# Designs tried in a protein design run: designed miniproteins, single chains, continued (2). Part 61

Each design is a single chain, and the fold is of that chain. pLDDT is the mean over its residues in the fold that is shown.

## One batch from the design tools (miniprotein)

Design m6104
Fold by ESMFold2-Fast:
Structure m6104 (fold): chain A 94 residues (1-94)
Amino acid sequence: SAEAARQAILDEISEEQKEVIEEAVEELKKYLDEETVKAFRDSLYVLAALIERGEFLSDEEIEEIKRELEESLGNKKVAEIFAETIKRLQEIAK
């Protein structure tokens, strides 16, 4: 269930990773509505949990995500914030 998945993620993620995600969420609020921001926040928490498990994204995979977001949203700044946040989460987990 989504509820059980969220609880497992919150238990797995460090305080530093949560702070990085919440900082990104505040920045994204400048560009996106609350519904879209919530979707990005949930996605970042899922990614952070995968990173904590050792499932790091390559630079190529991060660039692909950034490209897909630029295409889907038409907003390069949002895609840059999301990609930079993934890089910061990976730096903390190392």
Scores: mean pLDDT 81

Design m6105
Fold by ESMFold2-Fast:
Structure m6105 (fold): chain A 93 residues (1-93)
Amino acid sequence: MEERRRRELDELKAELQRTKSRLDEAIDKGDKEEIEEQAKRLLELAERARELGALGLAAAALSFAAEAYEFLGKHEEAERLREESRRLTDEWS
């Protein structure tokens, strides 16, 4: 049980890292469509992490999504996601 959950969390961490790398490349390239796609993926990963009780991973995913929305000029959405990320970090700590 515990080892299975650790494996699921490790897989989620790896997917989060890959998604962040793709987001960084899209931002560097100025590919707004790809940035939006990776932002949506990050929100899905945040929800998955939340379902698994991995609040730290959920907070990280929301923070990365906020960065994506900031680059898209969606400042209001970015700030909302940062606030949610901070709240989850406070719950985890």
Scores: mean pLDDT 83

Design m6106
Fold by ESMFold2-Fast:
Structure m6106 (fold): chain A 110 residues (1-110)
Amino acid sequence: MDKLLEAIRLALDEIARLYKEANWIEQVRITALVMDLAEKLKKELNLSDEQVDLLIRAAFGDEEARDAFLEYLKENLTEEQLKQIVDMLVDLLRELGAPEESLKRIEELV
C-alpha cells in the first residue's frame, strides 16, 4: 500500500474509533465535522456523491466502504491530492482531540 493511502486509512480508522467511544452528544459533533470535511473534499477534489458517501461511511466504521474509498483514491487521485486529504483528515483529528501518538503515526507516513 502507498504510504499516503496508509495514512488516510489510519486517519479514517481513528475517526471511527473516536466516534464509537464517544457519548451521544460527541457523536453528533463528530458527525457534523465529518459532514463538513466531506463537503470540503467534494468541492476541492471534485468527488462524486458516491465517493462522498463512501468517505462518510468509512469515517463511521464501515470497513467495506473504507476499502472501496481507498481503492478509488489509489486509481483516480494524484499524490498531491492524497497529501491534501491526509492534511485535512489530520486537521479534523486535531479538532476531535485525537491522541498525539495517533497523529504522529499518521504524520510519519508523509
Scores: mean pLDDT 87

Design m6107
Fold by ESMFold2-Fast:
Structure m6107 (fold): chain A 56 residues (1-56)
Amino acid sequence: SLSEEEKRALAEKALASLKKAKTLVQAQAGLHELKKHFPEFKDLIAEAEKILATFK
């Protein structure tokens, strides 16, 4: 099992990958992964949702 610190680091890596998304579909896939695997990190999920809002 991953420690809380290791899990946080992986979630931040996932968010960084989402930030490099060029399309809404790629950004939505990244948000889906964050919600499924890292639901505890609500702050990172909120940041991802803000990024998706810019793809209007």
Scores: mean pLDDT 82

Design m6108
Fold by ESMFold2-Fast:
Structure m6108 (fold): chain A 89 residues (1-89)
Amino acid sequence: MREEEERIRREMEALIERLRRQGQISKNMLDVLEKALEVSPSASEALKVGKELAAKNPEVEMVPVTDEDVERVREILERQVELARRERE
């Protein structure tokens, strides 16, 4: 489903822009972004932004992003995993 893949990409792009504006990210969010990279190349940009924010903020592990951001990234990852599984079946 190209439309579904495109929708996921747009959601990732929107999240990346939001993270850039916040300028902070928690270790929990970084872990979620790392899992996204395992599913799709499109997740590489999210991981890149996460690592960049972590480098700028040595306290990233102690500075959480909003619950809404964490939940959104989690949902995007779940959808990407589901798509990958469906393609293998």
Scores: mean pLDDT 59

Design m6109
Fold by ESMFold2-Fast:
Structure m6109 (fold): chain A 81 residues (1-81)
Amino acid sequence: MEVISASFKLDLSDKEAVEKAIKAIKDFAEKNNATLDVTIIGEDGSKEVKKNLTAEEFEKFLKEYAEKNSGVAKVDIRAHI
């Protein structure tokens, strides 16, 4: 199993940045038939972990997270190809 990792900081109030990140990661996952493990660390230090997400589930998770949370979050992604 091949694993590709990405880590970045995301300003949850920056709607363009959120949409661009979702699109890039979703497109990558769909093209590679990948499942995604996602860890988000919020500005308050809260940690959310989701494993074995499809591209569609990832989009929903990150959109809902950005709607409910504010500030700069750290996003760690592992793609299983």
Scores: mean pLDDT 83

Design m6110
Fold by ESMFold2-Fast:
Structure m6110 (fold): chain A 74 residues (1-74)
Amino acid sequence: KVHKLTVEQFEALYTITTELQKKLDELLKNKASREELLKEVEEAAKRLREQGIPEEVVEDVTKSFKERVEKRLA
């Protein structure tokens, strides 16, 4: 699905989500709490909003990462 994002916003989305994925993988290896993992997801959401990424996109990304966290902890 195509979103009305600028090139800079697409690059920010890619960079922030890639960094979040790496942080979550590292935290999971170090047996971080569910709360610590979710905190990183919320920090990434704030960064996406600061880059002007639409709220619907931020919500979709946040939900996807939260589901991945729950599956990895199960």
Scores: mean pLDDT 79

Design m6111
Fold by ESMFold2-Fast:
Structure m6111 (fold): chain A 101 residues (1-101)
Amino acid sequence: SRADDAATLKKLEEKLKEIEARLEELESRRDEMTPFQRRELDAARETVEHAKELIKEFKKLLADPSASEKERTKQLIKTQLSVLAASGGVFVVERAAERQA
Protein backbone atom coordinates (compact mmCIF):
# COMPACT_ATOMS: atom_id res chain seq x y z
CA SER A 1 0.00 0.00 0.00
CA ARG A 2 1.04 3.66 -0.30
CA ALA A 3 1.06 3.90 3.51
CA ASP A 4 3.45 0.91 3.77
CA ASP A 5 5.64 2.43 1.02
CA ALA A 6 5.65 5.79 2.88
CA ALA A 7 6.68 4.05 6.14
CA THR A 8 9.53 2.25 4.32
CA LEU A 9 10.61 5.54 2.70
CA LYS A 10 10.82 7.20 6.14
CA LYS A 11 13.09 4.38 7.40
CA LEU A 12 15.30 4.68 4.29
CA GLU A 13 15.57 8.48 4.79
CA GLU A 14 16.61 7.94 8.44
CA LYS A 15 19.21 5.33 7.41
CA LEU A 16 20.60 7.60 4.67
CA LYS A 17 20.95 10.50 7.16
CA GLU A 18 23.05 8.18 9.38
CA ILE A 19 25.19 7.23 6.35
CA GLU A 20 25.62 10.92 5.39
CA ALA A 21 26.79 11.78 8.94
CA ARG A 22 29.43 9.03 8.70
CA LEU A 23 30.50 10.27 5.24
CA GLU A 24 30.94 13.86 6.53
CA GLU A 25 33.10 12.56 9.42
CA LEU A 26 35.32 10.83 6.81
CA GLU A 27 35.44 14.07 4.74
CA SER A 28 36.73 15.90 7.86
CA ARG A 29 39.72 13.49 7.80
CA ARG A 30 40.30 13.77 4.02
CA ASP A 31 43.72 15.48 4.41
CA GLU A 32 44.93 12.43 6.42
CA MET A 33 44.01 10.06 3.56
CA THR A 34 46.10 8.58 0.75
CA PRO A 35 45.16 9.48 -2.87
CA PHE A 36 43.60 5.99 -3.22
CA GLN A 37 41.49 6.44 -0.07
CA ARG A 38 40.33 9.88 -1.29
CA ARG A 39 39.17 8.29 -4.58
CA GLU A 40 37.24 5.64 -2.59
CA LEU A 41 35.74 8.44 -0.46
CA ASP A 42 34.66 10.26 -3.66
CA ALA A 43 33.09 7.01 -4.94
CA ALA A 44 31.24 6.57 -1.61
CA ARG A 45 29.93 10.16 -1.88
CA GLU A 46 28.61 9.37 -5.39
CA THR A 47 26.68 6.34 -4.03
CA VAL A 48 25.16 8.58 -1.31
CA GLU A 49 24.18 11.24 -3.88
CA HIS A 50 22.62 8.54 -6.10
CA ALA A 51 20.60 7.20 -3.12
CA LYS A 52 19.39 10.77 -2.34
CA GLU A 53 18.18 11.19 -5.94
CA LEU A 54 16.34 7.83 -5.86
CA ILE A 55 14.65 8.78 -2.56
CA LYS A 56 13.54 12.07 -4.18
CA GLU A 57 12.14 10.20 -7.21
CA PHE A 58 10.35 7.70 -4.93
CA LYS A 59 8.73 10.59 -2.97
CA LYS A 60 7.58 12.08 -6.30
CA LEU A 61 6.18 8.70 -7.40
CA LEU A 62 4.27 8.25 -4.10
CA ALA A 63 2.70 11.72 -4.56
CA ASP A 64 1.54 10.77 -8.11
CA PRO A 65 -1.99 9.23 -7.96
CA SER A 66 -1.50 7.74 -11.46
CA ALA A 67 1.56 5.71 -10.41
CA SER A 68 0.87 1.94 -10.43
CA GLU A 69 1.70 -0.43 -7.55
CA LYS A 70 4.21 -2.13 -9.89
CA GLU A 71 6.01 1.18 -10.57
CA ARG A 72 6.12 1.97 -6.82
CA THR A 73 7.48 -1.52 -5.96
CA LYS A 74 10.16 -1.28 -8.68
CA GLN A 75 11.29 2.16 -7.45
CA LEU A 76 11.23 1.00 -3.81
CA ILE A 77 13.58 -1.92 -4.62
CA LYS A 78 15.97 0.39 -6.55
CA THR A 79 15.96 2.87 -3.65
CA GLN A 80 16.60 0.14 -1.03
CA LEU A 81 19.54 -1.23 -3.08
CA SER A 82 21.02 2.27 -3.51
CA VAL A 83 20.92 2.91 0.28
CA LEU A 84 22.58 -0.50 0.84
CA ALA A 85 25.31 0.41 -1.71
CA ALA A 86 25.89 3.78 0.02
CA SER A 87 26.21 2.05 3.42
CA GLY A 88 28.74 -0.44 2.00
CA GLY A 89 30.80 2.23 0.26
CA VAL A 90 31.11 4.34 3.41
CA PHE A 91 31.93 1.22 5.50
CA VAL A 92 34.85 0.30 3.19
CA VAL A 93 36.36 3.81 3.53
CA GLU A 94 35.91 3.79 7.35
CA ARG A 95 37.78 0.49 7.68
CA ALA A 96 40.63 1.68 5.41
CA ALA A 97 40.99 4.90 7.46
CA GLU A 98 41.11 2.92 10.75
CA ARG A 99 43.97 0.73 9.44
CA GLN A 100 46.01 3.85 8.52
CA ALA A 101 45.97 5.05 12.16
Scores: mean pLDDT 86

Design m6112
Fold by ESMFold2-Fast:
Structure m6112 (fold): chain A 56 residues (1-56)
Amino acid sequence: DKKKKEEEEKRKEFRREVGRQTLKKNAELTAKGTALDAAQEANKLGLELIEKYKKE
């Protein structure tokens, strides 16, 4: 019984830890992802404007 109880407890702890870390990491990843996407879009627009100005 000890081995079965220990495995079940470890699985429960693992799920709890995953839940806690998922909430924190998801918030951070979402914030960073949004910022990165905005930066990428701004960069793409900048590159298109530069190319348009290159054509005299």
Scores: mean pLDDT 67

Design m6113
Fold by ESMFold2-Fast:
Structure m6113 (fold): chain A 85 residues (1-85)
Amino acid sequence: SAFDEFRAYYAEAFERLVEELKRLAAAGDYAGAQQAVQDFIAELTARAREVIAANPDDEQLRALLEGAPAVIEAEAQALLKEIAP
């Protein structure tokens, strides 16, 4: 389903973000870490909106993804806070 495809994409993107943030934190590049988080939020938020727009008659999908931008931002920001000194 479109929702399962989105979840798989999100899971892979989130794992890549975790690896990138660990690399940036080890280098002391917190500005780069902030940028990586902002890029992730923008990409996944846009993707969620595209999935909703591509499935206009799917009310269940809309309900599941309507709150996705806020959740994406909260999860990514929480991850950034874990690597802050």
Scores: mean pLDDT 83

Design m6114
Fold by ESMFold2-Fast:
Structure m6114 (fold): chain A 97 residues (1-97)
Amino acid sequence: MEEEKKKAKEEFEKLKKEVEEYLKETKEYTEKTIETGSEEDYKKAEEYAAKGIKKAGELEKLGEEYEEVKEEAIEFAEKARAEIIELLNKAKEAIEK
């Protein structure tokens, strides 16, 4: 029983770190797309955004399954997903100009 709680917290920290890494990459390629107008940089922003959104979904599901991480996992997933979508929209505006 203690092991299940420990496993849930370890999985939460792992998924949180993966979401943070994909968010960072999405931001980097969004900033490059804004500066350069490059379709290649935009495609990279889309790829990292998609991966980040997928991992945020996995984190949200973990929160639904484990009460110990529920509030933190769902709140973090919602915030990260919103930020990724905002960044991707900025990248789209830059390339469509």
Scores: mean pLDDT 84

Design m6115
Fold by ESMFold2-Fast:
Structure m6115 (fold): chain A 88 residues (1-88)
Amino acid sequence: DTLIEVAQKIAELMGEDGEHMKYLMKYLRGEISQEEYAKKLGISVSQVSSSSHARDLVRQGKYQDAINTLVQSGNITQDQADQIAKAL
């Protein structure tokens, strides 16, 4: 539940629609590979690698570290990260 809520909040702040959020949730659950996720989004596997590290941190319950990783990779801003952390 918390994993889905974090993924949904990140997708909303990035301006992503329900389709991207659906694939993000599948990837975070390990239901699809990083190669399949990259193919669905039309991006390179190397661009997914930053999300892969954040995914592993989420699985470990390290939500703040996952959020910080997304800021460092440029996927979200620090202001967006602060709002996500406050919502947890």
Scores: mean pLDDT 64

Design m6116
Fold by ESMFold2-Fast:
Structure m6116 (fold): chain A 63 residues (1-63)
Amino acid sequence: MARGVGVAGSSRAVVEVEGDEVRITISGSGNAQEQRFALGEALGQVYEQDPEGAKIALEKAQA
């Protein structure tokens, strides 16, 4: 399982990838910019562990 956690201001993002399953959780009271920064950080961590999983997670985040 690849897992990334990002925090920006009042936003937190957790991205978990296991096989073809992707879970993205965004929480906190941050604005859209803070949410994007937190998600970017989490995706970067997943990319270091599993580049293919990070690509799937990015596609899910955009949908």
Scores: mean pLDDT 78

Design m6117
Fold by ESMFold2-Fast:
Structure m6117 (fold): chain A 103 residues (1-103)
Amino acid sequence: SQIEEDRELIKEALKKFSEEELYERTNRLLKKAGLIEEDIPREIFERYLRFMLTEEPLRIPQEELEDFVLLGIALPEVAKVLLGKISEEEAIERIRARYAEVF
C-alpha cells in the first residue's frame, strides 16, 4: 500500500534527521513548487507526523484539509531527498505532479 511505503520512508528519514529538519525541508520544497507562500502550521505538521508514525486515526477539520493533503503529497518526496534517493529538483516535479492529480 502507498501509505505503508510512505510511512516506512518517513520513519527511515527520521532515524537520521530531526523532525525540525523534515519540517523545514517540507516547507522549502512546497514553496519552491509554488504551492504555499506561508509555512504549514507546525501543529498541523506534528499531528500529521504522529498519524504517520503511530497509525492512530487522524481527525481533520475541514479548514485544515488542504494542509494535510499537501503534507501527504510532500513528506514522502522530502524523505527521499533527505535519504539521497532523489534530487530536490525531481522531488519538486513529483510534488507538482501529485498536486495536479489531487486538485
Scores: mean pLDDT 85

Design m6118
Fold by ESMFold2-Fast:
Structure m6118 (fold): chain A 74 residues (1-74)
Amino acid sequence: SYTLTASKALTAVGDTATLTLNFTPNEDLTFPPVGTQTLGEVSGKRVRLTLTSAPASVAAGEPATLTFAATAVA
């Protein structure tokens, strides 16, 4: 299971929010470097996500926290 928290709703193109993902992986994970960008969808909006904090890796069963800067895009 995981918990995703947004600092605010993204309602219009150009809106920004901080997303915090708390989860416990079921397998060992390695994360990309801070600054990695991905296009995706959050709350029904197209967004550009930039990874702003992450551990380098996390073991299965250990809690992990990732933060992202999200910007709503067209």
Scores: mean pLDDT 79

Design m6119
Fold by ESMFold2-Fast:
Structure m6119 (fold): chain A 65 residues (1-65)
Amino acid sequence: SDEALLKAGQLAGAAAREIAEEGRKRGLEVDVGGTYDKDGGVGIARAGEEVFLATASLDGEVTVR
């Protein structure tokens, strides 16, 4: 459903923003972005020189790599 897609996007985005916010608190340059598709949400965060990918399934499972 559209609500499940939005929630997946929000979960992935929240995870990415959390990573970026912790990086910002540490004085690192940060960037964050995200989107969603039929399979779930995707968030991308940069903290300094490191890039993290956060994904969230429609079932609410969140993974970060």
Scores: mean pLDDT 76

Design m6120
Fold by ESMFold2-Fast:
Structure m6120 (fold): chain A 61 residues (1-61)
Amino acid sequence: GAMEEEAARAGREAENIGVRVAIETGDAELGSKVGREKLREAAEKLGLSEEELARIARQAG
């Protein structure tokens, strides 16, 4: 549904931000931390848990 589509998009965006930070800084740990922070922010905005948002994003590809 629309919520799952939005959640999948938000989850992928959080991962993309983390990957981008890792590449730009050369710090994979920092990239992972930023990605997790963005995932948490997105989950909070959507009224979902971080785990649920991550699961939906993985299921969507």
Scores: mean pLDDT 79

Design m6121
Fold by ESMFold2-Fast:
Structure m6121 (fold): chain A 80 residues (1-80)
Amino acid sequence: SSLSFLNRLDRGESSEVLLERLEKLSDAQIIDAYTLVQHGVSPGAAIRAAESLPEPITPSSYPKETIEKYREALKEAIKK
């Protein structure tokens, strides 16, 4: 399935490397990465997928506080 294929993007990168990559994501890429993690994609795979998507999700329904909440949730998922 697409979920299994997406999880193949996870290369076992350290928490420190993933946190540095997360800092470089745009708000739209944060939404993409968080959505993938909600669907069972690992944080490493989700970040890589969000970085490589040609068209990010348009966050028209996502205020700044929601994006920040998703960013913090991704940080916590990485630290586990």
Scores: mean pLDDT 75

Design m6122
Fold by ESMFold2-Fast:
Structure m6122 (fold): chain A 109 residues (1-109)
Amino acid sequence: SEFEKAIELLEKAIEYVRKAKEAMKQGNYDEAIEYFKKAIELVGEAFRELQKASPETAKELAPLLRKAVDYLRKAIEAAKQGNFDEAIKYADEAIKVLEELREKVREKA
């Protein structure tokens, strides 16, 4: 189902944020930025699958999706500035929001 596809895409997005955190810990900030960008792309794809599954559910969950993307964009900007602590903080907030979003999608599936 499109709900199952959205869940899979959100799980992949979380995995890329975790890879970005690991790249940051290794000093590979450019690699981390690319992983954060991939996570944003996957979140967008998950939202499209949600819209196909249920426009009402997509509308309800859109604020959480925007919040996750906003945290990922803030993580990218912090990483560009070499601000390790801020990038990790925003990455962790993004993971929390994405995990909440995944559980809410799972409840609707």
Scores: mean pLDDT 90

Design m6123
Fold by ESMFold2-Fast:
Structure m6123 (fold): chain A 102 residues (1-102)
Amino acid sequence: AREGAFAGAAAAGAGLAAVRLAENAEEAARGAGLAIAGVGLAFLAGQLGGLSLEEQDGGLSSAGGRAGYAAGAAAGSAEGALAVAREYLARAQEALAALRAA
């Protein structure tokens, strides 16, 4: 979902702007959390759009289409959020290792 990735980048950019405006570490952390959530939501929206069109073209029943749509949304949201969280944790671990090496 290329559109989902671009929408996610825009949401991350807005979150970064919020972080840069924050003068306190706690507010900066909240801004980063919102950026991560925004990326996940944008990715989910892209996946929902793509899945909806595919389901209609697939000739699925109304009930089957609805179930597939909800399952895809949940899976896409969870995977997107997890992937972003893992990348953030990797950055945090790298920073901690650098601090311990100093």
Scores: mean pLDDT 49

Design m6124
Fold by ESMFold2-Fast:
Structure m6124 (fold): chain A 96 residues (1-96)
Amino acid sequence: MDDTLFMQISSQYRDTVDLLWQLKRLYPQLNDQVDQILVLLSQAGTAFANGDYDKALELLEQAKRLAESLDSPLAPSIVEQLDRLIDLVREAKKQQ
């Protein structure tokens, strides 16, 4: 993989996780939904590390659908972060 692309994916993943932790702090009533998104991101990260980009993309698309259902003003920002992560993983798959 391109080292620059790997660094971009790692940074985007970290920023997405950080935003989800901010959401848990500000909207504790959404904790169960946010935890489901975090689990999907963790599984996507594992799939990506194993070179299973198709599985990683499937899990990220599931995370995005859950993020779109969040009753929070931060939901659009989380969806945008996930879209950027999905685009970067698609670029990684093209380089395979």
Scores: mean pLDDT 86

Design m6125
Fold by ESMFold2-Fast:
Structure m6125 (fold): chain A 106 residues (1-106)
Amino acid sequence: SEEFIKEVERELVAFVVAAALRMIGIEIDMRLEGVEKEEIIERIEEEKERALRELERFLEEKKKEIKEKYPEEYEELAKKLEELTEEAKRFLEEQTKKIIESVEKE
């Protein structure tokens, strides 16, 4: 069960880092193409919403896996999984805010 949570944490870290880098890449590409700031911000917000939906699907899939593999530990493991997923969402929100603020100021 501890190994399962460590694997989930590694997968979540990899996911949110990749999502943040993808948003940065989109911002750079659109700026180089001369797209207006308003459209860049909209595109970054759309990408954030996609990443949040993927995190929600990940949470539901991992909860199902816990029910099948660790039914007696479900409540404890599901709580830890929910806490880790909320931290991942918070990280994405913070990174998105920083990217948008950068676009708005320059």
Scores: mean pLDDT 87

Design m6126
Fold by ESMFold2-Fast:
Structure m6126 (fold): chain A 77 residues (1-77)
Amino acid sequence: DEDIEQKIKEIEEKIYKLIVQYKELRAHLRTAADREKIQAIEKEISRLALEYEAYMLELGYSIDEINSRIAEIVDKA
């Protein structure tokens, strides 16, 4: 299903951007507002990771393959 493959690519891009933002905020954390922003990003990453896993499993990827791809995104960010 091309629609599912497109959704996977969109989620990968969103996770990548959020991890980049997370790492930047973590490096420069100073205020309560910064902590709230980090927590919001963490929640969104968790939500997207669960959605990503669901679509990847539907396409027949194993949990190990999914974890490997997420690790690659984290490493590149």
Scores: mean pLDDT 85

Design m6127
Fold by ESMFold2-Fast:
Structure m6127 (fold): chain A 84 residues (1-84)
Amino acid sequence: SAEELLEEARRALEEGNELLKKGLEMIKNGEDATKATGTALRGVGLRTEALILARQAKKKAIEEGDEKAAKEAEEIIEKALEGK
């Protein structure tokens, strides 16, 4: 369902943003560069997953006539692209 895809997209975006922030903070603090870079890249990967899931949710919401879910999906897409 569009709702299930939205929940998965929100989770992926939240986890992705946290990992990206953590990886960048590790770089700033002079921690292990390989570990820091790997953490940041995992964050980017999850944000990409969130974008794909949110786009699928938007398409499904439009097909189902769920204007609210379509709007929520668009907000997730925007946040995933902006890195918020």
Scores: mean pLDDT 85

Design m6128
Fold by ESMFold2-Fast:
Structure m6128 (fold): chain A 65 residues (1-65)
Amino acid sequence: SAEAVQKLLDLINKLRDLGAIEKVEYKDDTIILKVRPEKRDEAEQLFKELEKAAAELGKTVIVEY
């Protein structure tokens, strides 16, 4: 749904605002996040929310450090 897509984008924007993300790659079934290790703990709850939102869209989140 459009609402689920917007939720996903909002969460990615929140992670960018925290300075937690170096890069985001979008693939058909996967979202790959290159993350700053120093922001890992601060961003943990947002990653969990992002994984749930992505799963609703049939996508998997992969976090790389």
Scores: mean pLDDT 83

Design m6129
Fold by ESMFold2-Fast:
Structure m6129 (fold): chain A 80 residues (1-80)
Amino acid sequence: SKREEAREMLEKLKKDAEGALKYLEENPDEEILKKFKEHFEGVYEKLLKWLKEQGDYELAEEAEKFKKEVKERLKELEKK
């Protein structure tokens, strides 16, 4: 179903973001950080818009919570 596809996309986004953040925490790089921020924001915005248009507010809320967690980790990386 489209909901299963969205869930898989969210889980993939979570895994990809976790891997990228872990890499950046171990290997600080301002260019990679900037590219990751731009890529993550773009993918996230498309996913969130689609979820809200489908009326899947539970997954949209989960995606918004995850974005806040990623933003907090990115802010910590920018301070280092």
Scores: mean pLDDT 79

Design m6130
Fold by ESMFold2-Fast:
Structure m6130 (fold): chain A 80 residues (1-80)
Amino acid sequence: MKALVVVTHDAVDEAVEAAKELAEKEKADIVLTASPSGRSARETAERLREEGYEAEAFTSAQDAVDAARARGAEIIGVLV
C-alpha cells in the first residue's frame, strides 16, 4: 500500500489539487493529511474523499507517518 502525507498550511484548495496530482502520478492508495489544529487537514481529507480518494486527517505529520507505518504502507511522498 502506498501512502501520501500532506501537511496543510491553511491553503486547502492548493493542498487538494497538489495531493490529487501527486496521488494520480505516483498511484497512492491513501492520502494522510495533517495540520496543527486538525481543521485544514480535515477539510482537505473531506474534499479528497468527495472526489473518490481514500483520505484520513491527523493533527500532526508524525501521527500521519505513524499511522502509515502501522498499516505497513510505503510513504511515497510528503507535501509541505
Scores: mean pLDDT 81

Design m6131
Fold by ESMFold2-Fast:
Structure m6131 (fold): chain A 85 residues (1-85)
Amino acid sequence: SRRDKLIQALDLVLQMQRIYLNYREGRQSREEALARLRELQAQIERVYPELTPDVQRFIDAFEAGDFDSADETLQRLMQRLLDLL
């Protein structure tokens, strides 16, 4: 169902947040974090493709080292999912 896909997408986004925070806290390398974030991006695109532009914006900001934009895009992505539930 749509609700089940949204719940799955939310879980995947929360996993992205955990990876991102682990990287920011120095607990994970940039290479390892990017690889895991790319895997989660592919899963989100499969589950809820309408989120693809928002997820891509987050990944682009992360790769650029623009953590202010990364924080904002991740927050907007989570808020969008909560609004759709």
Scores: mean pLDDT 88

Design m6132
Fold by ESMFold2-Fast:
Structure m6132 (fold): chain A 84 residues (1-84)
Amino acid sequence: STERALEEAIRHLDAAVEALRAGDRKAAQRHMGEAAKAAMDLPEEVRDKVLQGLERAGTALARGDDAAAIRHLEQTREFLEQER
């Protein structure tokens, strides 16, 4: 269901943020991947915004900018909370 997909995506976004705060980029990338999988079960417009946020976070991580990655993940999480 959309509600389950929303909860799963939010849970993994929160886990990715906590992993980055702990310095665990590998765990953060795993959780970002799981959030992307959960987003596949969301309506297309919502899914596309989540995937865009994850892409921005991934680009920040590739540059070594964990703070920017956290910001993008938190913005994506806030967007999903408003879709409940």
Scores: mean pLDDT 90

Design m6133
Fold by ESMFold2-Fast:
Structure m6133 (fold): chain A 81 residues (1-81)
Amino acid sequence: MEKEEEIAKLLQALKVYREARDKGLTPEEIRKKIEEALQSEPSEEVKRFVEYLKKNYTDEEIDEFLAELKAQFERIRKEIE
């Protein structure tokens, strides 16, 4: 997966997680929605944000941002396990 695509999918999954938590969904339902988000095409808003990062930040800064997103997603995954 391209780095930009991975960032976009992780951002979309985090948005879906927050929306599902706000609705009071069970951990099982939250997991299902996250999996659906990871399989779906990212929203135009998320794609625009990723393009902004790519144009305004270095590859090293983008790598650091991706690592932080992966760490946040792992914490969420452990919470809903």
Scores: mean pLDDT 79

Design m6134
Fold by ESMFold2-Fast:
Structure m6134 (fold): chain A 91 residues (1-91)
Amino acid sequence: EEKKKEELRKKGERYYEQGEEYYKQKDYVKAAQYYIRAAEYYIKAGDTESALKAIENLKKAAEELKKQGKTKLAELILRLAEQLEEEAEKA
């Protein structure tokens, strides 16, 4: 249903915006958490382009965490990003 997908997309957009705000604050852990939620909602909405955009920003947050020496956390986030990317391609 278009109405249900629009609501899911709006939830994804709100999570994406929160991820952007935390990224600006250099809180890359919270940025990653919100980008993951955004990607999940965009995938549920069938919005592959927005999901892939959220996943790309998730990968950027992981690279910033790696620069901060949080290498293990960055690797886990990158693996999750690859899984979400595969799920988005199936949607």
Scores: mean pLDDT 88

Design m6135
Fold by ESMFold2-Fast:
Structure m6135 (fold): chain A 56 residues (1-56)
Amino acid sequence: SDYDRAAVTYVGAYHREHGLPPPSAEELARVRELLRERGGQTAGLEAAVDAIVAES
């Protein structure tokens, strides 16, 4: 739940800041797992999110 909310908030903001359409459920699920593995830290996550978006 906490990581789900963090993923939605972070990825949604990232997409808005970069002029991208709303993120897919697949992207959100992948970012949620990354945030959980990183203990909720977003520092340096921009590159990882960019890679996930490129894969999607």
Scores: mean pLDDT 70

Design m6136
Fold by ESMFold2-Fast:
Structure m6136 (fold): chain A 101 residues (1-101)
Amino acid sequence: ITVKVTPASLTVQEGSTATITFTYTGEGELKVSWYKDGKRIDPESRLGARSTLTYDAEKKTATLTLENLQVEDSGTYTVKVYNLTGKPTVASDSATLTVEA
């Protein structure tokens, strides 16, 4: 499997919405997880509650939309795609988000 995040870096103003899209390859049962600064984004966290992850399984793309961004949301966002069938494999890619006041 492979994964590529686009854009690799972006800068937005506080209160803005940021959209990070990634494309992936692989067959079988795939699991996608998002990380900020090495820590998994919990859907019940403040950041997780303001994030939406949308999948297009046909095109093997996923889009992370982050709303009402705060300066503390700045950091490195990493996507990990796990293949859960056959030979276990993982692929990752990262984007850097900068939120300015």
Scores: mean pLDDT 75

Design m6137
Fold by ESMFold2-Fast:
Structure m6137 (fold): chain A 92 residues (1-92)
Amino acid sequence: GEEAARAVARLAQALADGLAAKYGAEVTVEVSLEDGVLTVRGTITKDGVTTTFEERRPAAEVEEEIEEAARELGVSREELVDAAAARYAALA
């Protein structure tokens, strides 16, 4: 639950920062965890045009996907999240 929420929040912020830098856009992102459901909401604003997005997933499902990916790559969950965040931030 909370570990998946922290990982998703970190990845979402890194992606937002990378997209903002690459496209010269204003990107906001918010991650919430309620009743075991992770919700990612955000906005992208460029040249006066605003687009909103929302994705919702069970936190347990996200947690399982992160653990399986880390196992398949032979890395820790923290190493996987660190590498993904670095890649997203470098999208400029």
Scores: mean pLDDT 81

